Designed miniproteins, single chains, continued (4). Designs and how they scored, part 94

Each design is a single chain, and the fold is of that chain. pLDDT is the mean over its residues in the fold that is shown.

## One batch from the design tools (miniprotein)

Design m15252
Fold by ESMFold2-Fast:
Structure m15252 (fold): chain A 87 residues (1-87)
Amino acid sequence: SKKAEEEEKKKKEEQEKQRKEIADYIADQLDAIALEFLTDLAYKRNILKPEEVEKYLAVAEELKRNKTPELVEKTRELIAELEKKLK
C-alpha cells in the first residue's frame, strides 16, 4: 500500500529530525555547563576578576534560556579562552 509506505517514511524522517534536535540541545546545555565549570575553576585560581565571572556566567545562563548561533559561538570562544588561560 502506497499510503502505508509514505506514512512510514514520514515517521522515519520525523524521528531523525527529533534525534538531531535533541542532540543539539544536549550539546548546547553541555557547552553552558562547561563554561560555568571553567569559569569557577579560573576564579578559584585567581585568573578571573569578579566582573569577568559575572560576564561569563551571564553568557552561560543566556545560552540555557535561548539558543542562538551567536550565543553558541560566543560560549565556545569563552570556553577556548578559559582553557588557554588554565594551561
Scores: mean pLDDT 78

Design m15253
Fold by ESMFold2-Fast:
Structure m15253 (fold): chain A 100 residues (1-100)
Amino acid sequence: MSPLEQLLAEALARADAAVAAARGKSLEEQIEIFERMLRELYGRLLGAVRAGRLSAAQAREVLRTVTAHLLADPRVSEEVKAHVARGTEELLRALDAEAA
């Protein structure tokens, strides 16, 4: 498995785990779970880019794919989806700044 394929598979598994962990939690706790998952993913992607294992474009692709997966999940509320989308745009800007 390529580094891109491995990181994407691990990221999607963590996204599904976050959806499961958020079930029955308050809105505030759900937002915290997804924000923590996105920050952890960002750290892994940044580390992989800095180590030369991924390009910045590949890291952005992983982050966008995970976000699209969450935004398509009917178990995730619209309010949580809005927070995930905003958090992702901020992290994409941070990846672009690191590549510049």
Scores: mean pLDDT 87

Design m15254
Fold by ESMFold2-Fast:
Structure m15254 (fold): chain A 106 residues (1-106)
Amino acid sequence: METYLELQTEVFGENPQVLALHDPELAKALYEEKGIPAVELRTVTTAKIEEAVKKYKPKLIVTPEVPPLLRNGIEMVANKYKIPLLELPVSLSLEEQIEKVLEALK
């Protein structure tokens, strides 16, 4: 086999505490503004979320509003690995998103 599928992630800092699903601006802002190590997962599928959780062992998964089938998959992975899940509405400002993440990490 000559083709390997790589997990497409962007890592900010060491030992990421937050896994941000398809939200690079939030992951970057958490690290640059609050010093919280974070990783963004570019392609959001149940299998890729599980691979990222196994690799990084985050304390929190942050998801945007997604279709029900994908949300069920995210919740199943979060429950399996006992990681809290935070859903952020697209209507929230970046500052409001950061505050909700900080509260969820307490």
Scores: mean pLDDT 82

Design m15255
Fold by ESMFold2-Fast:
Structure m15255 (fold): chain A 81 residues (1-81)
Amino acid sequence: SALAEEVARIEREIAVIERQLKMLENVPSFKRKRDEMREKLEELRRRLAALRQQVSDAAIAEARRRLDERLDAEYAKALAA
């Protein structure tokens, strides 16, 4: 789904920023850049948490819809018998 693709994209972006922060951790001249990257990382983590909740909610809704469709089909079949 589009939501799952968005989650994967944000997870990859977080991984890239975490790797970059690790490379810059011992370079004093990059303190401001590290601070900016940490702020970006916190924002991405908040977005990721919200999107993961939406993916879970969508998956539950889809599972309920499919169950309802199966139950309706079985009920119609029973009435036709």
Scores: mean pLDDT 81

Design m15256
Fold by ESMFold2-Fast:
Structure m15256 (fold): chain A 67 residues (1-67)
Amino acid sequence: SLYERLQELAKEYYELVEKLVEEGKLSKEEAEKLIKEVDERVTLLITRGDVEGAIKYLEEEIAKLKK
């Protein structure tokens, strides 16, 4: 389901941010800011009924962190 995909992507994003902090590539403060911004945007998209938009947004944010 779309909701299962959304949860998988959210988990992947959080785990990737945590890994980047452990590797010294992100500060704890930068990580907290990124998590907050992503959580707020995903929540807004879900409350608007735009689950597909939330999925695309998370995929794009994950791709940015992998660059």
Scores: mean pLDDT 88

Design m15257
Fold by ESMFold2-Fast:
Structure m15257 (fold): chain A 87 residues (1-87)
Amino acid sequence: MEAEIEKLLRETEELLSRLEAGEELSEEQLIELGYKLGYLAGLQGVSPEDAEEILRRYLLEHHKDRLSEEQIEKIVEATRKGAEEGA
């Protein structure tokens, strides 16, 4: 369990770092990032609804110039699913 969580953290940090650096991530990579962030949030006891809202606000504040509304909603939907499965 611990080794799997540590791997998940590393993979999540790598994808998030690439997005923060302005790298153009594929839709599949963005969905994967959303799911992983949600799963980690669920492990911490964050509700799926709260995880969705937090990430939607973050993406709209910091990445609205890089991501379409459709891409943001796909990421947020993956985050909700991750949080549900991480609980």
Scores: mean pLDDT 78

Design m15258
Fold by ESMFold2-Fast:
Structure m15258 (fold): chain A 57 residues (1-57)
Amino acid sequence: SAAEEALRRIVAELAEAGDIKVATAVGQEGRRLLARNPDISAKEMEEAARAAAERAR
């Protein structure tokens, strides 16, 4: 899905930047959201990923 692709991109970008702890937290939250709502939009996923990244810092 578009949301899964958005999550993969964001996690990869964070990992490439060296933010492994943040990348892990974002990946876990994103997968949890996909499990609860498989129809989640890419925009909602990006917003949730941003919030998760801020919490992990």
Scores: mean pLDDT 83

Design m15259
Fold by ESMFold2-Fast:
Structure m15259 (fold): chain A 68 residues (1-68)
Amino acid sequence: SSEFPDVEESMVLITLGVFRATGLMSDDEIAKIESLPLDEQMKELSKRTRELLQKEQEKKQQQLLLEQ
């Protein structure tokens, strides 16, 4: 009975589902991540999420310039 592991596992599961649905990860990449310990899964997903957020922010900056 632990509260924190359940939250982290849920976040990993949701993030993997999003990455699969958006095509950011292949089934093979997802399977490799699922074979890793939870801490390594979180590190890999954090890295992928950071890359996605950075690219999204760059697109928003470019769009703001077009509205001037």
Scores: mean pLDDT 74

Design m15260
Fold by ESMFold2-Fast:
Structure m15260 (fold): chain A 57 residues (1-57)
Amino acid sequence: NDVDVTNKTVDLQNEINNLTNQANKAKNNGDYKTYDKLNNEVNTKRTQLGNLNKTHD
C-alpha cells in the first residue's frame, strides 16, 4: 500500500470530476472551445491515472 500513489490517484480522480463538470457547463452554454479544451485535459489526466495503475498495479 503506497500512500503517495493513493493520494495522487484520488487527486487525479477529483480533477477529472471537476474538469468534466466544467466541460458539461461549457457545452450547455454553447462554449464548445472551452468544452474541447477541458475534454482534452480530462483525457490527459485519465492517461496519467492509467500510468499510475501500470506502475503500482
Scores: mean pLDDT 78

Design m15261
Fold by ESMFold2-Fast:
Structure m15261 (fold): chain A 65 residues (1-65)
Amino acid sequence: SLEEELEKLKEELEKLLEERLSTITDPVAQAVGRKEMEELLKEIEKLPKEEAVKYLKEKIDRLKS
């Protein structure tokens, strides 16, 4: 279902962002990055499900490149 795909993509994005944050040694920069991640995930929750899925796919693809 679209809802299952949305949850899977959201989890994948969160894992990728957390992996990138873990490479940051500066605790201030890491805290800023974590806040930006939380704000991004919150914004995705506000999107219509179809748009959220499209956005997540594009964002994940860019992060994996």
Scores: mean pLDDT 81

Design m15262
Fold by ESMFold2-Fast:
Structure m15262 (fold): chain A 84 residues (1-84)
Amino acid sequence: GMAEAQALGERLAPEYRELAERAESEGGPAIEEARRWLTRKMVEQLKLAGLLDEKVPKLMEELRQQKDEKGLAIVEEAVEEIEK
């Protein structure tokens, strides 16, 4: 339900922030790939839960507030890949 989706979002948010910081600081392809992989897995879980259309726009809006352009692009690509 909604509470479970919120708990998942709260649990993943720190991991997202840490990966974003590492991707920017280290500039390593491995860290960038790990961030893309984690995002894809999250989007897959949201699709299975039927929450894709509800949660992805909210996540993208939060990333826009943080001016995380890389995060936005990664989420958009993950959604596009999972729709295929």
Scores: mean pLDDT 69

Design m15263
Fold by ESMFold2-Fast:
Structure m15263 (fold): chain A 80 residues (1-80)
Amino acid sequence: DREATRERARDLARREARRLGEQLGLSPEQTEQIEERATALVLHRLDHLESQGIRLSDEELRGLVREAVREAARELLRQQ
């Protein structure tokens, strides 16, 4: 189910962004920006993978989310 996978991706991105934000001592605003950006990246990548007929396991989805959160954090910190 595409919708269930997208909702799971949103939930995982939110949790991972909050975890990283706490770990790095980021403000709530910075954590929210990472969450928003990472969610957009994950959903974009899921759409691409689905267009290629690729289905992700829960473990693979978690990996994709971790990569997106790391990328979003790097981009945010580079801009400041």
Scores: mean pLDDT 84

Design m15264
Fold by ESMFold2-Fast:
Structure m15264 (fold): chain A 85 residues (1-85)
Amino acid sequence: MIDEEIKKIAEELKKIADELASYLNRPQTAKAVKAMIDKAVEEKNYTLLESVAIALILTARDYGMEELQKKVEELLKKIREIREK
């Protein structure tokens, strides 16, 4: 079911947010990002979920975290596929 796929994507995005925040020593940022992910899932707001994924891609890119950037790009692709049916 689409809801199960979105929940799995959200959990992976939260894990990546925690990894980025740990690397950058910004735990408050991880908390805020995870709250936005939870809101996006609850409201089925895939536009908000895409926006969070894009922000994580840009952050990973700017700090040279190439592996995390690629993982988020794959998750963004899945979000877009789900949004379009």
Scores: mean pLDDT 81

Design m15265
Fold by ESMFold2-Fast:
Structure m15265 (fold): chain A 89 residues (1-89)
Amino acid sequence: SPIRVAVGVVEDAAELVREVAEALRASPEAEDGLLVLADAASTDGAREVALAAAAELPGIVVVETDARGDDEAAFKAAAEAGRARLASL
């Protein structure tokens, strides 16, 4: 089956990342992938939570970016890089 890609901007989303990681741990046979765009300026620890989850779960791909929505080209480039990595799994 094709990889399901969920793209999340991880600003104030640390609990969402934890919830998704727990769901993936509970269903290790799932072919679903998660792309996380981690804002380098995030203050809720979401970047750290996403990186820790990606280290344990191959279906989670994290792309760090400092594009806070003001730089559309940087955001697009980060999303394309993340999608390419998920597609290669």
Scores: mean pLDDT 59

Design m15266
Fold by ESMFold2-Fast:
Structure m15266 (fold): chain A 87 residues (1-87)
Amino acid sequence: MEEEQQKLKEELEKLLERAEELVEEARKMLEEGEDALRVEELAAMAILMASVARLSLPKLSKEQAEEFKKRLEEIIEEATRVAEEAE
């Protein structure tokens, strides 16, 4: 179980890192007045990645699940804000 939980943690960390990168890229595009449709696309992808990560939380330890839950909630909140501003 320890080895499997560690691998899952690493996979979730990579998934959330990619989601965070998409949010940052979308924010930068939004600030520079670039393609609003592309900004919405990147934000939507980040939200989907965070939502997928949430499905794996019950398989983690309580402490790990709480940390990842906070992080994915922040990703979803920020991505939603960026997408709304891109309208």
Scores: mean pLDDT 81

Design m15267
Fold by ESMFold2-Fast:
Structure m15267 (fold): chain A 79 residues (1-79)
Amino acid sequence: SPADQLLAQLDAHFQQARAQVNAAKTKEEAQKIVDESNVQLLALVRELQAQIEDPIQFAAESIRAAGQLVDLVILANQK
């Protein structure tokens, strides 16, 4: 479904962001990646709202995406 493709793209974006944070040489570089991921998260959540008919599923996927962003923040803080 379009929602499944969007969710797969979200997972791919966060996986790439984690790789970039891990490769970052400074906390400043890592923080920039986190900030950019936050912008992408907000845009993607808006697209997911249009594609997911079940409001409970939409809420669950939004919470999961927010959790992935929190993981990136924790990883960046460890630099």
Scores: mean pLDDT 81

Design m15268
Fold by ESMFold2-Fast:
Structure m15268 (fold): chain A 85 residues (1-85)
Amino acid sequence: MNEKEMEDLENKFQSLLAKAEALRKATPNPELQEMIKKFMRDVVSRRHEIFELFTKGEISAKEAVEKLNQIIEEMDSFIKEVESL
């Protein structure tokens, strides 16, 4: 695994997180705001756990990349769904 791959995924994660926050602020619907907020909290927590497990040597770099890609895929799908509302 390349350290640059983890950095590229982190940059994608942060970009999607910023996009989700922008959507939350733009919507007048309080239920949608709370849904986005809960989703953001979940993905931030999961991402933090992946990095902790990786830094502790409990998961491989390959497993960390696979788990981060899964979160990014879920984030992209969620954002597209919200944008369609």
Scores: mean pLDDT 84

Design m15269
Fold by ESMFold2-Fast:
Structure m15269 (fold): chain A 73 residues (1-73)
Amino acid sequence: KIEELVREGGKLEGLSEEEIEEAAREAKAAKPTPLQLKQMERLLEAKKLEQEGKVEEARKILEEAQKEAAALA
């Protein structure tokens, strides 16, 4: 689901904190790859920047994460 969120870029703002935590918890339980952990960190960082009002910085992070995910698809 982390790869899906990255691909959709920006749909993260439609998710609640609970949904993001659930996805992170599921990823941890599934013994995630280093790449999956990195993508999760990117999404959380972008979400935090959006909440701080740094929307443009958040978009850059999401764009980078989306490109990384696309390269592996």
Scores: mean pLDDT 65

Design m15270
Fold by ESMFold2-Fast:
Structure m15270 (fold): chain A 90 residues (1-90)
Amino acid sequence: SLKEQAAALLRQAVALISKEMDPGEAAALRDAVDAALNRGYLGLAASLVGDGVLTLKKKGRLSEETKEAAIEAARLVDSELAEILEKQVS
């Protein structure tokens, strides 16, 4: 389903963000996204992924691959959130 595809892409984005993030921040983000996805809160999960990407952008650690994966995942859930995120990381 589209929801299962969105959840898979969100988990993929979190894995990429986690590789570029400090271990403690990465663990907190993974736990928060997993909790949101387990409750079916796709919008909250996408917002948390967006926060992770913005954290990496602020620290100068955001790769193009991680940015693209996060925006793709967000776009399946909330196209407006994806557009806001794309502008904030450009």
Scores: mean pLDDT 89

Design m15271
Fold by ESMFold2-Fast:
Order: structure tokens, then sequence, then C-alpha cells
Structure m15271 (fold): chain A 85 residues (1-85)
């Protein structure tokens, strides 16, 4: 669980630093979610928030949402997953 959380926090730091596009961040977040699924006992609220963050990142890439709002969605997803993992 800790390795997945560390990779999520690293991705968040890269997004905040402008080192990855929102679309690239969405792809990596989806990969991390797929890797995390076998480590979870059940579908959690955190999983739903990660899916929302992926959607918000896609919307940010096409200018439908601010990058700052997409970053906030990632932060909320990480906080909830940290409590559930």
Amino acid sequence: GEEILARLEELLARVKAGKVSPLQAARELLRLLVEALPLMKNVTVGIGLVLRAIGDLIDAEWGRLSREQAIESIEVAIEVLRKEL
C-alpha cells in the first residue's frame, strides 16, 4: 500500500511542478489505480475519488477545468486512500 501512496504523492508533486501535462498525469494515475486494485479488499471511496481526479485531469487538458482544481482532486483522492489503505 505504501509504495502506491508514495507514487501517487510523487505524481502530485510532478503535476504541481508543471513537469507533466494533465493528460499524462491522468494516464499515470489510471495505471496506479489498476496496480492498486488487487491490494484492496473492496471498492473504496478513495477509488471513486481517483476516478474523479482522472476525469478532472482530462477536463483540465481540454480547458474545461482549471489545472488547480484537477490538482485539488488528486490531493483529496490521496488523503482518502491514505486512510483506507
Scores: mean pLDDT 80

Design m15272
Fold by ESMFold2-Fast:
Structure m15272 (fold): chain A 68 residues (1-68)
Amino acid sequence: SIEELKEKWEKAKESLIEFMKANPDTPVEFVIGLAEAETAAEKKKLSEEEQKVLEEMTREIIEELRKL
C-alpha cells in the first residue's frame, strides 16, 4: 500500500541521514546514487500511482541529504 511505502521510505531517509552523519567522508553524490538506484529498482514492482509517490519521496530524501 501507499501507506506502507511511505513508512518504509521515511525509515530509509532517517537511516541514510544517520549514515551520512556517521560517515562524513562519504561523498553525498555516492549516497544519492544509491537512493536513485534503489528507487529505479523498486519502481519496476509498483503501480503507476505508487511510482509517482516513490519518486516524490526519493526527491525529498535527496533534498535532505544535500542539506547535510
Scores: mean pLDDT 78

Design m15273
Fold by ESMFold2-Fast:
Structure m15273 (fold): chain A 86 residues (1-86)
Amino acid sequence: MEERIEEALERVRTGSESERAALVTGLALRLIGLILDGASPEEIREEAEVLITALRELVRLGIDPEENQRMIELVERRTREAIEEL
């Protein structure tokens, strides 16, 4: 998990606009896939943490901060709901 967080942070900090968009999209699709496949609460939490960390770094860098903050809130809410329904 820590290695994946470090890789996500590096890609956010050093990537182009298109590379950052691809990273966020990929992480979001992976999280959605795990929820739909009925993955364990632990796996869902770990994937959500990677995505939330990338989104928080985008907010810190001033990249679409209002949109990325709304996405953090949405991810946190949906992850909690998905785990409670398992």
Scores: mean pLDDT 83

Design m15274
Fold by ESMFold2-Fast:
Structure m15274 (fold): chain A 71 residues (1-71)
Amino acid sequence: MLKELAKENPNGMIAAALMVARGASAEEVKKQLSTIPGIGQETANKVGDLVAAGVTAEEIMKAVREALKEK
């Protein structure tokens, strides 16, 4: 899930990681990600749900790095 989201929009996932690192809530992540081109409300909701489940900024960044390696 997280790795697939990072493959679709790595820049959006980097933004999510920065928000989580700053202590943003799942609702704040959903709202802000839905404004990023390439990330719809459905994808933003999935990322926010992962944040609510305890996914860390470091885990998001790891997924982005791994997604970029899998060309």
Scores: mean pLDDT 77

Design m15275
Fold by ESMFold2-Fast:
Structure m15275 (fold): chain A 86 residues (1-86)
Amino acid sequence: SFYSVVLRLMKERGLTEEQVAEEIAKRLPGVSVEEALKMLRGEIPITREQLRVILEVLGFPDLSDETIDELLADQERERALRAKRE
């Protein structure tokens, strides 16, 4: 899942979810730390451009467009499944 990938990358880099959210908020104008946390947790939809910023913060600026699209699709599927679970 998208969030599982994010958690693994954060653990490998020794980063907390809060530290990553603060860095995302600094790089995305108009995004608060609270919104960045929701993006990381897959609680709100993210754009392709926002996902690239998240991945840059996690140390992966050069992931292929195919990999980005797969991660976005996984995040959307997880959100849809949660919405269907009442």
Scores: mean pLDDT 77

Design m15276
Fold by ESMFold2-Fast:
Structure m15276 (fold): chain A 100 residues (1-100)
Amino acid sequence: MSREERVREALRLAEEAAKYLYLEAARKGMIDDPEIQKLLDEIGKLLREAERALEEGRLDEAERHIRQAFELMRKLAEKISEEALEYVERVEREIEEILR
């Protein structure tokens, strides 16, 4: 797998994790919480910036944005549930393995 393919797969997994957190927050009736909404918006922005960096061949920038998104996803998951946090930590470990 090329580095570009690894970063693309890492981004795909990060986007899946963000979607999972959105659905879990919605299921728990937390979606109207301003703090939850702010975290979701910031995560979405970082993942869009990662996608643009990847499209431009800026792989270091894409990886940085993915890691920044996971920092916020862990913060969000802690507010949702222990199960959400465990899921995010598992996906982050998988991404670290892919990016090695």
Scores: mean pLDDT 89

Design m15277
Fold by ESMFold2-Fast:
Structure m15277 (fold): chain A 83 residues (1-83)
Amino acid sequence: GPIPSGGEKSAENAKKLADESLKSTGSKAASLSTAAQLLASESGNKEAQIYVLKANKELAEKDPDKKVGEELAKKSDEMLKKL
């Protein structure tokens, strides 16, 4: 059916997962960041999408692989410009 009424809870859960990703490292941080992005997108909430993308950019800047981190940060910036 069209329009799930659960968008607010998904938005809040996305923000919580983004916060947890920033407190984590490596594959766990990447998995939490991906889940946060998916929930923010599914929520349709622009504030949550912006919050998660900013957190993803900060996580990318902390990545031990600087090339991967720079690419992910750039992609997050491009997504933020489209919101």
Scores: mean pLDDT 76

Design m15278
Fold by ESMFold2-Fast:
Structure m15278 (fold): chain A 90 residues (1-90)
Amino acid sequence: DEIIKLVEETIEKVKKALEEKKPLEEIFKIAEEGLQKASDLALEKNDKKSEKILTETAEKYLEIKGSDLSDEEKAKEIIKLLEETLEKLK
């Protein structure tokens, strides 16, 4: 499933950015671009289940982004959110 692959690739890119100590803004950009591409693909396929899951993920992502967590904690919570999203998409 191409949507699942996009989410898996996004998780790996976020993990790599965290390991390389990239700025949090770059991690946000990776997560947002990955989620947008996955959402666009779900819409193109008329995959309403994946659209709903990805919309809920985007809402939770914005909560993490706006939280008072440290940069490292935000990155880890984003990874956890994307991994939970991946399990729901399977």
Scores: mean pLDDT 87

Design m15279
Fold by ESMFold2-Fast:
Structure m15279 (fold): chain A 66 residues (1-66)
Amino acid sequence: LVGRHRLTFTGPVPLPASSNLVLRPGDVYEAEVLREINEELVEIKFLETGEVVRLPKSLVELEPVE
């Protein structure tokens, strides 16, 4: 699962992932999966902002890019 992905946020409400990034339901982001922390959590770098956040896999759909 490591590498570039299109990330669709599937949470029911907007999530402030950082001070500079709010994830909105149905929005698509360019992201890089840096690692899987465990079965439930991934560490993701958002390419536009450069921010690294940990997100539940249940709140995102990840489609490989390449």
Scores: mean pLDDT 78

Design m15280
Fold by ESMFold2-Fast:
Structure m15280 (fold): chain A 92 residues (1-92)
Amino acid sequence: TETITGEEELKTGEEVAEKLREALEKAKASEEFRAALEKMAEWIRENGSGGKVIEGEILSANAGVKVKATVIITKDANDNVVAEIVLNHGEK
């Protein structure tokens, strides 16, 4: 059984790609959530937007409890895409 805990901070483009994908896979995020992330990354690259927030629902493993995940994607001064994942546990 797997449980999602805490919040994650991703600091480099490579870490963003690997850690974000791992977190989403563990959380079994929906395909819509992943598609939104991909679309948002492309939108940032095209428009140079400072930041976007994507909210989704992630089903926690074992307990069957839904948790909300907020992913903040930004582009830094070096054109690296960075993401911050915040997981909100066990709340209405």
Scores: mean pLDDT 51

Design m15281
Fold by ESMFold2-Fast:
Structure m15281 (fold): chain A 91 residues (1-91)
Amino acid sequence: MSEKVRTIEVGPDVEDAKKAAEEAAKILIEKGEKAELVLKSDDVTEETLEALQKAGKEAMEKAAEAGADVEVMLEGFQKAGKQAEEAVEKN
């Protein structure tokens, strides 16, 4: 009975972070399904974290305008952001 959540793997690079955020927004807008972002690697730079935060904000704005469930998207981005912050602290 729970809603199906799609997992989107985020690569360590800035471009991978942007693509993952865009894909999450597209899934929510076009299919109405929830998407969770998960980092593939702990080798995440501060630039990748910043790119994920910026792309995530833009993706959430687009999803909200389309009437998608931005609460679940926000949760997914917060989880990925925390993982990225921990990875940056380690490196």
Scores: mean pLDDT 70

Design m15282
Fold by ESMFold2-Fast:
Structure m15282 (fold): chain A 105 residues (1-105)
Amino acid sequence: MEIEEKKKEAEELLEKGKEYMEKGDFEKAREYYLKALEIYKEIGDERGVAKVLLNLGKLYMEQGKFEEASNYLAEAEKIAIKLGDKELLMEITDLSVEMLKKIVL
């Protein structure tokens, strides 16, 4: 189905974004994350949307842009709670706690 093909494309774009993050190329990482986000939204894959938002949160956190990071993580958390995805919620919560330690401590 066209949806399964688009989901695979979005997953590949998300992985490319992660690769650019590891290389420190935040501009390209953001570009690939936004492309993945567009496809996941188009096909209604809420879990995919939340995973991209989590990675955008990581990207902004690494740049010291904590307000933007917090906004992306909050949106990802709302979706994870709605879906009952305990593993995704734990990943988001752990990253939010790590970010708060950098801001407050």
Scores: mean pLDDT 86

Design m15283
Fold by ESMFold2-Fast:
Structure m15283 (fold): chain A 65 residues (1-65)
Amino acid sequence: MALEELREMERRYEQEGDIGSATAYHFLLLLAEQLMREENIPDQPSVEELIRTIDEVLDRRVKAL
């Protein structure tokens, strides 16, 4: 599950004392959760589904600019 992978990365960087990387993964996790809610994706998406959703949202946002 993509969200668990992001959370694991955040925890690893936090334990290593790399606060910058930990914070970056925290924001990425929040963004992923937000996109899943907005695009009505199941609570356990694959990494591929998450990437596809990010790509679709970025495309829509660029067109809305």
Scores: mean pLDDT 67

Design m15284
Fold by ESMFold2-Fast:
Structure m15284 (fold): chain A 100 residues (1-100)
Amino acid sequence: SEAQKLAEELKKKLRELLEKGASNEELYKELGIKLSTPLTKEKQEALLEYLEIIERQKAEPPEEELKELEERGKEIVEKHGEFLEELLKAMREIIAKKLA
């Protein structure tokens, strides 16, 4: 439950930073997230869309909409999978440090 609360707070702050077009330096300063590659506009938009897909899936929409969301999520992972894996690893490390 504590880990879930920290994850939700971190995701909320991440979304807010992405929506304002935050740089790698701002992401590190505000959240402690270090990325090995530049946070390009394309990566920011892809991540915002990915986060929106996850939230829409949680709302348990009709099967046809769920299928469309799953397909779109797969396209984002195929194009930006390495970036998403690095981001998720960084977020897990931040949460682990706060729980220690």
Scores: mean pLDDT 82

Design m15285
Fold by ESMFold2-Fast:
Structure m15285 (fold): chain A 116 residues (1-116)
Amino acid sequence: SEEEERLFTYMRMFIGTLRGLLDSPLADALSPEVREQLRRFVKELEEELVNRNLSPEQREFGERLLRVWEESNGDRVVFAAEGARLVAERLGLSPEETATLVALVRALEEEVLNSK
């Protein structure tokens, strides 16, 4: 369905941004524990997105991510930052760890969008 394709499209876009962060030097600003939690989260979702076999919890995450996209009014930086906040909540990150992750994802997305 169109709704199903939108779900997978925005999840792939967001997970791609997190993969980009993990593969960038910006990831060095995250603690080793947070990096490992984020790496596992990204790897698990990458595999399930390829197989189109999301768990109910992963589908709920994707539905929340779609709402974030709608609320972002097409602003990819806002989308990435607020998506990162949802990930931090799911991973049980502290307020300080959450602020760091959000700031790094925002910086990465701004860099990508400004490189024409």
Scores: mean pLDDT 87

